# Ledger of designs, part 34: designed miniproteins, single chains, continued (5)

Each design is a single chain, and the fold is of that chain. pLDDT is the mean over its residues in the fold that is shown.

## One batch from the design tools (miniprotein)

Design m17232
Fold by ESMFold2-Fast:
Structure m17232 (fold): chain A 60 residues (1-60)
Amino acid sequence: AVQFSVQEALKEFQRLFGLNVDGDFGPATENAVKSFQRMNDLLVDGIAGPKTLEAMEKPA
């Protein structure tokens, strides 16, 4: 199945970083994800995957 609630996690991430809350992987969102991943010692790939979403709840 492809259906999952990643969009809701993306919107929350966008809100936390003061971005436009549209749930889309735009350049601003991708850049914020990469910055967050680097700050939390995650793989810096710009994808809001399970590891990145988990880190949003608890910093590295």
Scores: mean pLDDT 66

Design m17233
Fold by ESMFold2-Fast:
Structure m17233 (fold): chain A 90 residues (1-90)
Amino acid sequence: SYREKAIKTLEGAKEMVLRLGEETGKEEAARRVAELLDKAIEAAKKGDLESAVEYTKKAAEVARESGDPILAQVAEETYKGVEELAKKEK
């Protein structure tokens, strides 16, 4: 289902974000992004893809403010991917 794909996308993105934080020393920014992705995962597991999209959008904003272009790219691609999956589930 598109919900299952969204959950897998979010879980993979969270793992990547935390790894990037360790590698780049941006651990605090990565932690904040990961916390928002956790909220998105919880929402998606409850079938609330609209809230999941909103949390991924907030994660992308936090990542952009961090100044790390790779973290920002990962978060933005996650937001766009989950938004597209949410549109197909509706």
Scores: mean pLDDT 85

Design m17234
Fold by ESMFold2-Fast:
Formats: sequence, C-alpha cells, structure tokens
Structure m17234 (fold): chain A 59 residues (1-59)
Amino acid sequence: LKEKILHALESAGKATPAQLAEGLKVSQSTVSKALNELAKEGKVVVEVDEKGRRVYRPA
C-alpha cells in the first residue's frame, strides 16, 4: 500500500487522504495510517492548505 500511495503522490504532485482513498479504493483510515508512517520515515511531507486541510506530497 505505501508504494501505491507514493506512486499516486508522484503522479498527482500532491493529494489529500480522501483523494488517495478514492483513487486506491481503500478506506481513508487505512490511507491516513500509511501516510503517517511514510511521514515518520521522511518519504512524504505534510502541508496545511488555506482551509486547514492536510495535503501530502513526496519528500
């Protein structure tokens, strides 16, 4: 799953957990857990958009 998330982020440039869940056809909770692990590994960066929503991109 983590590799699929990284490929999706590289293709899109950035995405929210909801967008990744829809594209990968998995739950948002599963995507959010994987994104948190990838962020701890330094493989993705989290940014906050102007409306306070978390957006992820490749590190």
Scores: mean pLDDT 78

Design m17235
Fold by ESMFold2-Fast:
Parts: C-alpha cells; structure tokens; sequence
Structure m17235 (fold): chain A 61 residues (1-61)
C-alpha cells in the first residue's frame, strides 16, 4: 500500500470508530483493518494506528 492509501484507510477507521463507537461489529472490523495496516505503515504512523486499536478495544470491553 502507498502512504496515501494507508492514511486514507486510517482516516476511514478513525471515522468508523467515532461514529459507531457502540457498534461492536463495526469496532471489530475497524480493529481487524488497523491490524492489517500496522505492518505496512510508515514508522511515524504506527503509534497512531496502535492508539486507535487500543481505543476500539477499550470500547468493546
């Protein structure tokens, strides 16, 4: 994936988590997509992706 594609996917995941924070299916899907992005992401974006994963997981429990 290009950096632009990763940033767009990250923005989409952030939006999904914010808009559907009470929807466990959407949160699980967002976590899965973010986990797929993490190994492909530039080092500078990895902390942001990891924080979103933690945030989505905290909303599930």
Amino acid sequence: MSEEEIRKALENAEKAIEEYKDNKVVLRNAIHELEKLLPQAPEELKPRIEELIKRAKSLLE
Scores: mean pLDDT 80

Design m17236
Fold by ESMFold2-Fast:
Structure m17236 (fold): chain A 60 residues (1-60)
Amino acid sequence: MSEEQRQDALRVSNALLDAGESDELASFGGRVSLRLGRPLSVEEARRKAREELERYRRTG
């Protein structure tokens, strides 16, 4: 995993927090960015983070 991918994930998490989302959702947004290996827009990150959080809650 590259330093660049780590920084992109951090920016996505911070952007979601700045948008008023929870720490939990922001964490999932960062994970999605890392998994895709690219930066995400706030809108895409919010949508994908919610999808990931719903899967997590359904299975655990």
Scores: mean pLDDT 78

Design m17237
Fold by ESMFold2-Fast:
Structure m17237 (fold): chain A 69 residues (1-69)
Amino acid sequence: SLVELSEAAKESLEKSLAKYEEALKKATENPEPLEKVKKALEELLKYLEENPEVSLKELEELAEKLEKE
């Protein structure tokens, strides 16, 4: 179901958030981007909670954008 797909996406976002936190601890050459990435991930989690039927494609697009820059 779409609800279960949304739950999987939410868990994926939480894991990504944890990885970004770990990356910051290892290298702080540019600490500002991590705070922005974390804030963006929190916005995505909030969006998922408000819109459990949101498409995976939209989430993938946002995740790719955050991973690149």
Scores: mean pLDDT 64

Design m17238
Fold by ESMFold2-Fast:
Structure m17238 (fold): chain A 55 residues (1-55)
Amino acid sequence: KEVFEVENLTVTSLDGKVHKFKKAKVTPLDEETVEVTDLETGETVVVKREDLLNG
């Protein structure tokens, strides 16, 4: 239910790096963070939910 797929997603990871995904899967980890998985490469990054919505 809380897992969703998005296209053309740009996120900033917890270490301040910017990542761009053509296809990504967003999975909640906890109340403040989500895991973003690149569906093309399988790469995962953890981002704050706040940054995902406002980045």
Scores: mean pLDDT 74

Design m17240
Fold by ESMFold2-Fast:
Structure m17240 (fold): chain A 92 residues (1-92)
Amino acid sequence: KELEERELILRAKALALSERVLRLLYKEGKLSEEEYKEGLERLEEAYAKLPKKAQEEYEKTLKEIEGVETFEEIEKKLEELKKEAEELRAKR
């Protein structure tokens, strides 16, 4: 129960960080318009599949990182969340 809820919350946080990275990369001209649109569509689909509590964490995380302008910093945070998710899976 607790492990499943934590995994969903980490997934929601990762989606919020991915959205911010995608937006910053597009703003810096590192992504094409097609890649940007495809990325946003994938994030929207993933968000829609999250339970309500995880959707709330996604929105909260987006607000917390909206002032971050460096994609490198956000990517490092995303990598750390992925490590936490793998640790949770190892406890199963």
Scores: mean pLDDT 76

Design m17241
Fold by ESMFold2-Fast:
Structure m17241 (fold): chain A 60 residues (1-60)
Amino acid sequence: SLKEEIRRLTGGKERLSKTQAALVIAKLTGLSLEEAVKIVQEDGKEYFSIEELAEMIRNI
């Protein structure tokens, strides 16, 4: 599942910074890091849960 893939990429962290979230989005979606950073910046949150990040990825 997306949540399991995110956990693997983050070493089991339940809370991710903007930078970590952007890197995970780029890795799992194939988007450029620049595009992933834009998605994270448009959301405006400082930190993301695995659930929030999985939801963002599903909506791409």
Scores: mean pLDDT 82

Design m17242
Fold by ESMFold2-Fast:
Structure m17242 (fold): chain A 68 residues (1-68)
Amino acid sequence: EEKIKELEKKREELLKSAPNVKTVEDARQFIEEYNKIKIELEKLKLNYDKTKIVRYSPYFERVIKEKK
């Protein structure tokens, strides 16, 4: 209950910082942190769609589609 609220707050803070993501490397770090929060929330029976974050920055879409 409290842990879910803390994770949601961290996610909101992370999304608020999304406009500061101006490089592909920053986008990778952002996605890693977002995935970490997502995994913890999934352990609490909460599921979040990873593709939704691409709307916050074009760099997220590039990193997600990058397969090299």
Scores: mean pLDDT 65

Design m17243
Fold by ESMFold2-Fast:
Structure m17243 (fold): chain A 80 residues (1-80)
Amino acid sequence: MEEVERLLERLEELAERARAEAANPDPEEARAAVLRLAAEAEELAKRAGELAKDDPELQKRVLEAAARFAEAAAEALAAV
């Protein structure tokens, strides 16, 4: 449980970092940063999902965190 909670916290941090890239004055740097954050988020979501597979409530939280990141990344990429 503690490991999944830590992974969920990291996913939320990555979502905030992705949104912040929308304000980056260099569109190429912003895009590269968001794509790198997306790759890291995918890895974290996969690990959290595997750990949560036997807990439906925890699995739902992992999916929600992944969805929040995807929204943040899409918003940032649309802004650059």
Scores: mean pLDDT 82

Design m17244
Fold by ESMFold2-Fast:
Structure m17244 (fold): chain A 70 residues (1-70)
Amino acid sequence: SDLIERLARAAKTILVARGASLEEAEEVAKRLREALSALPPDASQEEIARVVAEVTGLSLEVALGVVRGL
């Protein structure tokens, strides 16, 4: 859950920096927490990054950078 919260916070920050409203970013963060919570505990960084990219609309490259940077 700590990793999920850090990923949701990072995604929210990036989305706001890219012009999303706080309300939009919070809704995406909520969906991201739900999607990440459905992954197995041993999910790879690549699997986590795929889910981040799909939920947030960020590129896989950006999502991988976020996952690796935490």
Scores: mean pLDDT 84

Design m17245
Fold by ESMFold2-Fast:
Structure m17245 (fold): chain A 57 residues (1-57)
Amino acid sequence: SLDAHLDAAEAALEAGDIRTAWEHLQKAVSLLDQATPEQRARIAELGRRVKEALEAA
């Protein structure tokens, strides 16, 4: 489910596993047309966090 991918991406970011976070975020983005407003907000926030982590590396 979309929530499962968002939860996995968030957990991966907390663990410092940027690659796994990116992969789960990409799967969540592929389901964007089915996303609730709350899920879209989570995708946007996680996308920002992944981008910041990649730029800091």
Scores: mean pLDDT 82

Design m17246
Fold by ESMFold2-Fast:
Structure m17246 (fold): chain A 103 residues (1-103)
Amino acid sequence: SEEEKKRQEIADILVDFFKKYAELKGYEVLEIKVTEDANGRITIEVKMKDADGKEVTYRFVFESIEEAIGALRAMAAYARNQGDDELAKVFEEAAKKLEEIKK
């Protein structure tokens, strides 16, 4: 269950990330599902209510934890280029926590 523990820690990090992301965007989190298969592929499905009250569902698939970390770091860089330093920090914190679990 060491592998199950790591999967749960990854799921907890990603759930926390989306809650913080939603707070900054003024979205309401309705449901977050994070799954990791035996090959390390991570699937995230998040259902939110946007600022206009519309329900939206996002689905992300990463082939590895390394791909997820890379995506978060790329989004952090994009957010900083748009002048959104608080959003960039949320992406950077999630990426850093995932790197700690990977080791």
Scores: mean pLDDT 84

Design m17247
Fold by ESMFold2-Fast:
Structure m17247 (fold): chain A 64 residues (1-64)
Amino acid sequence: SAMKEKKQKLLEIIGEILRIIGEIFDLELELEKNPEDEKLKEKKEELERKLEELKKELKELEKE
């Protein structure tokens, strides 16, 4: 069923989004302790880029 496949993919994307949000939150807590850590800033920026990619995938799936 196309609807079942869409729901499965939706749940997978949502699961990935939640995992990345959790990783970003953890990095934000680390940055609070050391706000000048450039490596932590770079890791956060990378995760934020991945989150935007997943948001785009979610929007495309919603159009189907």
Scores: mean pLDDT 84

Design m17248
Fold by ESMFold2-Fast:
Structure m17248 (fold): chain A 56 residues (1-56)
Amino acid sequence: GEYAELAARAAARGRGDGAAGAAASGKLTPQVIEEAVRRGGGDEAQARGAAAGAAS
């Protein structure tokens, strides 16, 4: 959804990317998926797509 795009943008900025915070949540959410993609070296489009797919 729309918020997944905003979250992906925030993660792409690397400013307060919550990869550790999302991992600490221990839950499959769009945030966790985005940050997993980010940590794996994915770009914002990959992160957004993965998060949107999971949110659906």
Scores: mean pLDDT 56

Design m17249
Fold by ESMFold2-Fast:
Structure m17249 (fold): chain A 74 residues (1-74)
Amino acid sequence: GSVPSREELVEGIAKTMAELLLRGVSLEEAERRVLEALLEEGFPEELARELLREARERALRLAEERRPQFEAQR
């Protein structure tokens, strides 16, 4: 299989973080959990932090976009 591109990694991380945010997990806790997972998978810390930085903004946009629909399910 092909190695995931940086953009595909950022998208996957952003979707995971957005899901956590929509479920009421704090941004700080979501970032902590994702960082731990990336480090456990063998990503270098600097790369993991860069991916999180890029994914953070995308995750916040995704969560805000989906928030009204998610709140309607409560």
Scores: mean pLDDT 77

Design m17250
Fold by ESMFold2-Fast:
Structure m17250 (fold): chain A 79 residues (1-79)
Amino acid sequence: MNKVKVKIKNLTDEDKEKIAGLFGVEPQIIPDDGTLEITDEGEDAPGKIFVGSGVDPRKVVEIMQKLFGIDIEILEEEK
């Protein structure tokens, strides 16, 4: 089980749409405060995105920052 809890800084509605589109989830799943869990187990839920079994959540954060130019702070990591 790998899980990372992040804070997306200065999250805009456009950023929510881009992130939601990347993961195939509804934008409403992403909280307005930008606090989000990224995990390699389970399913999508409000404040939580499943990125695939065996996918490194830290690498997903790096990809999001690169693709969208957003600032993301890692709050917690679980291996």
Scores: mean pLDDT 79

Design m17251
Fold by ESMFold2-Fast:
Structure m17251 (fold): chain A 84 residues (1-84)
Amino acid sequence: SEEAQKLVEEAAEYAKKGDYEKASKLLIEAAEIAVKELLSKAPEIGEEEAKELAKKALEQAAAMAEKAGLKEAAKELKKRAEEL
């Protein structure tokens, strides 16, 4: 999703500025958009494939959060991935 990618880029910019609260919110929102888009593909690719792609998107977002120093966002995103 171009929208999710733009939010990830904005999150990175706020993290560089030291605004970790806003960076965390934007990254979580980007992950939520990506998950919704991937799960919406279930009728075409199958429910299990859609969930696996959504889980990988959450894990990737968690890794990005960890690298950016967003520890609480990384923890939340990892938990959401485990719940799928």
Scores: mean pLDDT 84

Design m17252
Fold by ESMFold2-Fast:
Structure m17252 (fold): chain A 86 residues (1-86)
Amino acid sequence: MKEERRRIAEWLLEGAEKLDLSPETMEKIRKLVEELANAETLDEAIKKLHEIGDLMLESAKTPEEKRKAAVLYTAAALDLVGAFLE
């Protein structure tokens, strides 16, 4: 479901924008989110999600931001698996 993948990607980007990340990090996340939205397989989508998650966690400046990034990443992973299976 391409529409559902786009929705998850937009939601993930929205959440990342609230994490107070640097503009450079946000540019990388925007690119990865677009690649995620256009992924043809679950494996491709999950690989992009892992890259986004790692970037958010490594770039977050406070423990609270890292916690928010981890929650956002986990929720996106569950929704993404659901979007490809059901």
Scores: mean pLDDT 77

Design m17253
Fold by ESMFold2-Fast:
Structure m17253 (fold): chain A 62 residues (1-62)
Amino acid sequence: SEAEKLKKKGEELFKEGDELSRRASEAQRAGDYERAQRLFEEALRKYEEGRELYKKAEELEK
């Protein structure tokens, strides 16, 4: 269904966010604070996109 496709894409975005967050933490530990900040911001955007797709999927399942 369309709802299941949106949820799957949302899950992929959450995984991308987790990977970016992990890389950001590694950059922070290495003292690259500017890179860490950019990676955390990218992770946040991925999580936000994933949440929006889940919201759309829930609305389709009414």
Scores: mean pLDDT 87

Design m17254
Fold by ESMFold2-Fast:
Structure m17254 (fold): chain A 60 residues (1-60)
Amino acid sequence: MSLRQRLLDRIDAALAATDDPAFIARLEALRQAILAASDSSLPAQALRLIGEELDYELSK
């Protein structure tokens, strides 16, 4: 499985687990960024996703 597909699967799982409209909006923006990203920029998008997930957990 490609890194892109793994990131999209992880975002889809996060979207299914949250009711926070602000977090949903950030995840949707990141999903679009990952779809448009080159393979060389996917590691940066992975770090961004980890940051968004961490911010969400810390804001509970």
Scores: mean pLDDT 81

Design m17255
Fold by ESMFold2-Fast:
Structure m17255 (fold): chain A 103 residues (1-103)
Amino acid sequence: MPSLEEVQAELLEQLERAVELVRRAAEETGDPWLKRLAEELERLLERARRAVEEQDLDGLLLEVARALGILQEVAERVPEYAAEVGALTARLSALLAQLVALM
């Protein structure tokens, strides 16, 4: 099993990729709702980074769960991004399961 620090680092990297993906979708579509979701993911990423710094594992779990909800909404609104969103959701879910196993 990877270390807690490795799982936390990979979760933050995948959350950064989520921000970039949704931002790209917002730019390509011009959809103001996707722009709002990208801004919510950016704020969520800042809270997730703080949770890692403070060793608040419950807080990190909550932010990852929120990110998964936002990604599901993006996949429903922009079906052309469904494959990229699906891959990212699968990776985040696997990392979330690893984090829970280390708690």
Scores: mean pLDDT 87

Design m17256
Fold by ESMFold2-Fast:
Structure m17256 (fold): chain A 61 residues (1-61)
Amino acid sequence: DPGEIASDAIAYALTADELVGTEEAKKLVEKARELAAKVKEAGLDAVVEAIEEMVKRIEEK
């Protein structure tokens, strides 16, 4: 279910945002990106853009 995968990706990104600056946050960001790629395959481009924006903000610290 693409919606369920999108929900999981958003959950990983939100948890990574709470843990900004830690090694765990970096792992969660990678998981969110991996799931975002699957969401993109399903055609949910707006959701992918939202996840990528969250990830970018986390990486820029």
Scores: mean pLDDT 79

Design m17257
Fold by ESMFold2-Fast:
Structure m17257 (fold): chain A 56 residues (1-56)
Amino acid sequence: SIEEGVKLFNAGKYDEAIKLFEEILKKKPDDRRARSLLADALFAQGKVEEALKVAE
């Protein structure tokens, strides 16, 4: 769930948060909140190019 991903992000577990948000987006590609949170998690890890592609 999005809530679980947010908890992982707040705990600094960015890899696990990214995986969770990607799974949500595979199931719901139009989920703007999951997309924004995925972009934030990618930025937190310095994956700027990937974050920008997701934010589009």
Scores: mean pLDDT 82

Design m17258
Fold by ESMFold2-Fast:
Structure m17258 (fold): chain A 58 residues (1-58)
Amino acid sequence: SKEEILELTKETMREVADVVDEYIARSQTATPEERAKLAEEAEKRVKKIHEEFKEKVA
């Protein structure tokens, strides 16, 4: 239902925000090279969350 999709959307947005917050926290003591790797890992996690969301709403 549309209401179920809305709730899943909110949950997915929160999960993405959590990934970004973790990246920010880990980046505080990281070197530039480590920050680049952390950013790539965060991007992969967001892509996985997005793919799982698409499967749930299909």
Scores: mean pLDDT 86

Design m17259
Fold by ESMFold2-Fast:
Structure m17259 (fold): chain A 68 residues (1-68)
Amino acid sequence: RPLERLRRRSKRIAEANKLKEQGKTDEAEKIFNEMREEDRRWRELAEQAFKEGLTPEQVQALLDEWLA
């Protein structure tokens, strides 16, 4: 369910921001780095799909599926 995934990501961001406000910058950065690593993997998959001739709409649908 897309809303549950969005809520989960927003919750992780909120948690990381809380850690930053508490002075736990290293712990917050670990969360942000994990999220960036996930984003990077999905971007690589999207670029590969584009090279296989998928449309931007189809690539977006696949990214949504893979992020699930």
Scores: mean pLDDT 74

Design m17260
Fold by ESMFold2-Fast:
Structure m17260 (fold): chain A 60 residues (1-60)
Amino acid sequence: DTWRRAGEVAEEAGKRLEREGDYRGAAEEYRSASRFYRLAGDEERAAELEERARELEEKA
């Protein structure tokens, strides 16, 4: 599934940026991942990542 793979790549990028303290960059990647998981039909994972992105923006 192309969309699921794209979501995984974006989620991995988000985790890397979060570990580096780039909360704004991590939030952007988690939003991209959320969008891709939604396109893949994974609504629960998409919602989880959207929530995480929102939390990280509060830290930025």
Scores: mean pLDDT 84

Design m17261
Fold by ESMFold2-Fast:
Structure m17261 (fold): chain A 63 residues (1-63)
Amino acid sequence: SERYIRLAASTVLHATGDVAAADEVEAMIRAGAPASEIRAFLTRLGVPQAAIDRVLAYHKKAK
């Protein structure tokens, strides 16, 4: 679902202030990346766990 992909990307943008990180999460979701890869990416960026949990909840609904 386009709505949930956008919500995931917006969550990353608000947590990081990094447009490239938000664009990468959108690309990962569109490419069918599993939740584990998205979690690993956001963990490397130092995104707070609460924000990671929100992104992964949106990722699950994007299917």
Scores: mean pLDDT 87

Design m17262
Fold by ESMFold2-Fast:
Structure m17262 (fold): chain A 78 residues (1-78)
Amino acid sequence: SDERARELIREGEELYRQGKYDEAIRKYDEAIRLGSDELRARAYVNKGKVYYAQGKKDKGIQALAESIREVGRAIDAS
């Protein structure tokens, strides 16, 4: 559900602040599975930020590209 996806994003943000990058990514991956397109986009942005912090630039770029695709789908919905 979207409520659970929002909760998972908040948990991931807290883990990121603690430097627990792999745990933060797991929370964002779960949020991506459960959320609407808008929440999926938010989770992908946050996942990209974590990958950049870890020096995993290619994975960070891929996550940001997925976020752009999710936003595009939401905007194009009639």
Scores: mean pLDDT 83

Design m17263
Fold by ESMFold2-Fast:
Structure m17263 (fold): chain A 132 residues (1-132)
Amino acid sequence: TASVLTAFALLAVRQGKADEGIRAAEEAIKLDPNNALAYVALGQAYYVKGEFDKAIEYYEKAISIEDLAFAYNTLGDVYLKKGDYEKAIEYYEKAIEINPNNKTAWDNLAKVYEKLGDTEKAEEYRKKAEEI
């Protein structure tokens, strides 16, 4: 099934087998073109390969299908890797709008503000993450 292929794709990417994950995700999409998680798997695979523009494209496709807080958080991570702090903040804020208990998004906002030299905001967001 498309869901089994998607689960395999996500697992393969996490085990460093990005190309196997891509193949499984493409098969999942062929079975179900609206499989948001399969596009997430493609985004993750290209991210680990350092192909950030492709990763962004596939994560944007995933969120266009299903409004996944996880996908917004990961888009923030990709933009942070590209040094685009404004975009990173925007996507992390969208993740916490969908799920205010997303500890990872609060931690990541703290990290971005730390990189920008805003230690006061970094400490504020870190404390919010610790309360979740």
Scores: mean pLDDT 86

Design m17264
Fold by ESMFold2-Fast:
Structure m17264 (fold): chain A 70 residues (1-70)
Amino acid sequence: PSEEELQREVDVALAIIELTIGKMAGASDEEIAERLYRLAEKENSPLFREVAEVVRKEGIDAALDHAARL
């Protein structure tokens, strides 16, 4: 795999971890999306912003399904 592919895999795993922790903690969709937006800015990765938008529009279960397909 390329370095870019490995970084993408890491970002996907981090997004799934954030979604899973948020869901287990009973966090709101807004709280989870906000954490992912901050992570997108910190890591300069559009993937986290993409997942945050799915949380905002379709909820956390849809976002988990989306991230699992990335």
Scores: mean pLDDT 83

Design m17265
Fold by ESMFold2-Fast:
Structure m17265 (fold): chain A 79 residues (1-79)
Amino acid sequence: SELEALSGELLRTLVAMLEAGVSPEEIAERLVALLEEAGIELSPEEREALLAHLTALAAKLATQDLAKIRAGVDKAHPK
């Protein structure tokens, strides 16, 4: 339930920031901040690796059909 709620919040935040045209780097930083706020402890090395991966993912998703991504997230994580 807690992990499910966090997963939904992360994906909804990702989609909203993509729709708003936020840079991939800023999206990655916000997602990492949400994980840290939820109590997930990351080493400096883990944080760097996660930021790099999330930046690459956000950049890729920004080139795709955002309406389709939105529909998929809303279906998987309804509020």
Scores: mean pLDDT 83

Design m17266
Fold by ESMFold2-Fast:
Parts: structure tokens; sequence; C-alpha cells
Structure m17266 (fold): chain A 89 residues (1-89)
């Protein structure tokens, strides 16, 4: 399942995900629109990686993570992808 794939990705790539989440949070403070667009694109193109990254953003910057989830749902990202991210927060 997507949830199992996200969990495994977080277990195998946790440090890389933490570093990328930190960089995205920094981008969000400089250019919120660009940061949100980048995350929505990742969730569409690579759901496992995008969901893992969104999960970590929920810990680093909950406001940014919430805005990404809202924008992703509006842009047609599958609810299953967002759910997979939330279950690991």
Amino acid sequence: SLEEEVKKYLEEHGEEIKEEARRLAELYHQDPEAAIEKMVKLLKEDPVYGAALLSQLGEVDPAFAYRVAAAALKEGVDEEVIRAAIEHI
C-alpha cells in the first residue's frame, strides 16, 4: 500500500527527508508560493517521496504542511496520498 511505501521510505531515507524538509521550510519563509508549488508538484510526480516529505514538514512547520495539503487537494492530488503523509505525523 502507499502507506507502507511511505513508512519504508522514511525508514530508509529519514536523514535526507529531514534535510530536504528543512530546506523547503526555509524556501517557504522566503517565497511561500514557490515552496507550495514545489511540494504539490512532488506529490503529483512522486507520491511516496512527496508524502514522506509532507510528513516531515508536519513536524518542522505545521502551518506550511497544512497549506501544502490544502493546495494539493485543490489541485487534484489523491486524498490517499495526503492520508499517507498524515498517518506518519
Scores: mean pLDDT 85

Design m17267
Fold by ESMFold2-Fast:
Structure m17267 (fold): chain A 72 residues (1-72)
Amino acid sequence: LKEEALEAYKKGLEHALKAEEALKAGDKKAAEEHIKKAEEYQKKFEELMSKLSPEEQEEVKKEMQEIAAELR
């Protein structure tokens, strides 16, 4: 569950970044597709997080910071 939550977060963030690039390129259709995927992964992440204990949620939050830094 924890690994699945982190994977969903990473995939959602990757799609959000791709949506930004598509918007800068003027490709509204590609941007909309990536936004939909980002929202889908965010929902999955939230559902997985709700199944974790508060302690596990804090551990995931720490790993999320590392993932966000890596993708920047």
Scores: mean pLDDT 80

Design m17268
Fold by ESMFold2-Fast:
Structure m17268 (fold): chain A 61 residues (1-61)
Amino acid sequence: TEAVRNEALGRGNAAALKLVELGNEEAFKRVAELLGRATASTDPEEAREYARKAEEIAREA
């Protein structure tokens, strides 16, 4: 659903901002690329998967 997609994108964006604060440019770039794919996707499931991967990268950074 759109609600699930929007929630995942929100969490991903919050994680990306955290990485900017920490100065982790490599992780930020990877997260930004995945969030871009998520927002470009017309399939909510695909968008959620990209956002999930972005969150994992941010968490592990």
Scores: mean pLDDT 74

Design m17269
Fold by ESMFold2-Fast:
Structure m17269 (fold): chain A 99 residues (1-99)
Amino acid sequence: STTVTESGGGTYKEGSTVTLTAKVTSDEPMTVTWVAEFENGSQIEVGSAVVAPGGTATLTLKGLKVSDTATYYARATPASDPSGPVVWGEGVKVTVVPA
């Protein structure tokens, strides 16, 4: 079974760099896509990478702005079948405060 566990959430100052990680427990290569969900409920895809079985995906956010405040979710799909089963992590909240 596939699981996705994100880390790196927290409160950061404007201008900071943060690296979010998603540990994917799977027996096959997975495509991990990062999705930012803002307070208004809008979602955007912010990055994607293929990880090896049991691999970790990273998302580096540079020069954080207050407008980058969002819950960041990692979703995993089989790299061999992008239309296959989707596994979502629980999400990590990144809060950006003025410097």
Scores: mean pLDDT 86

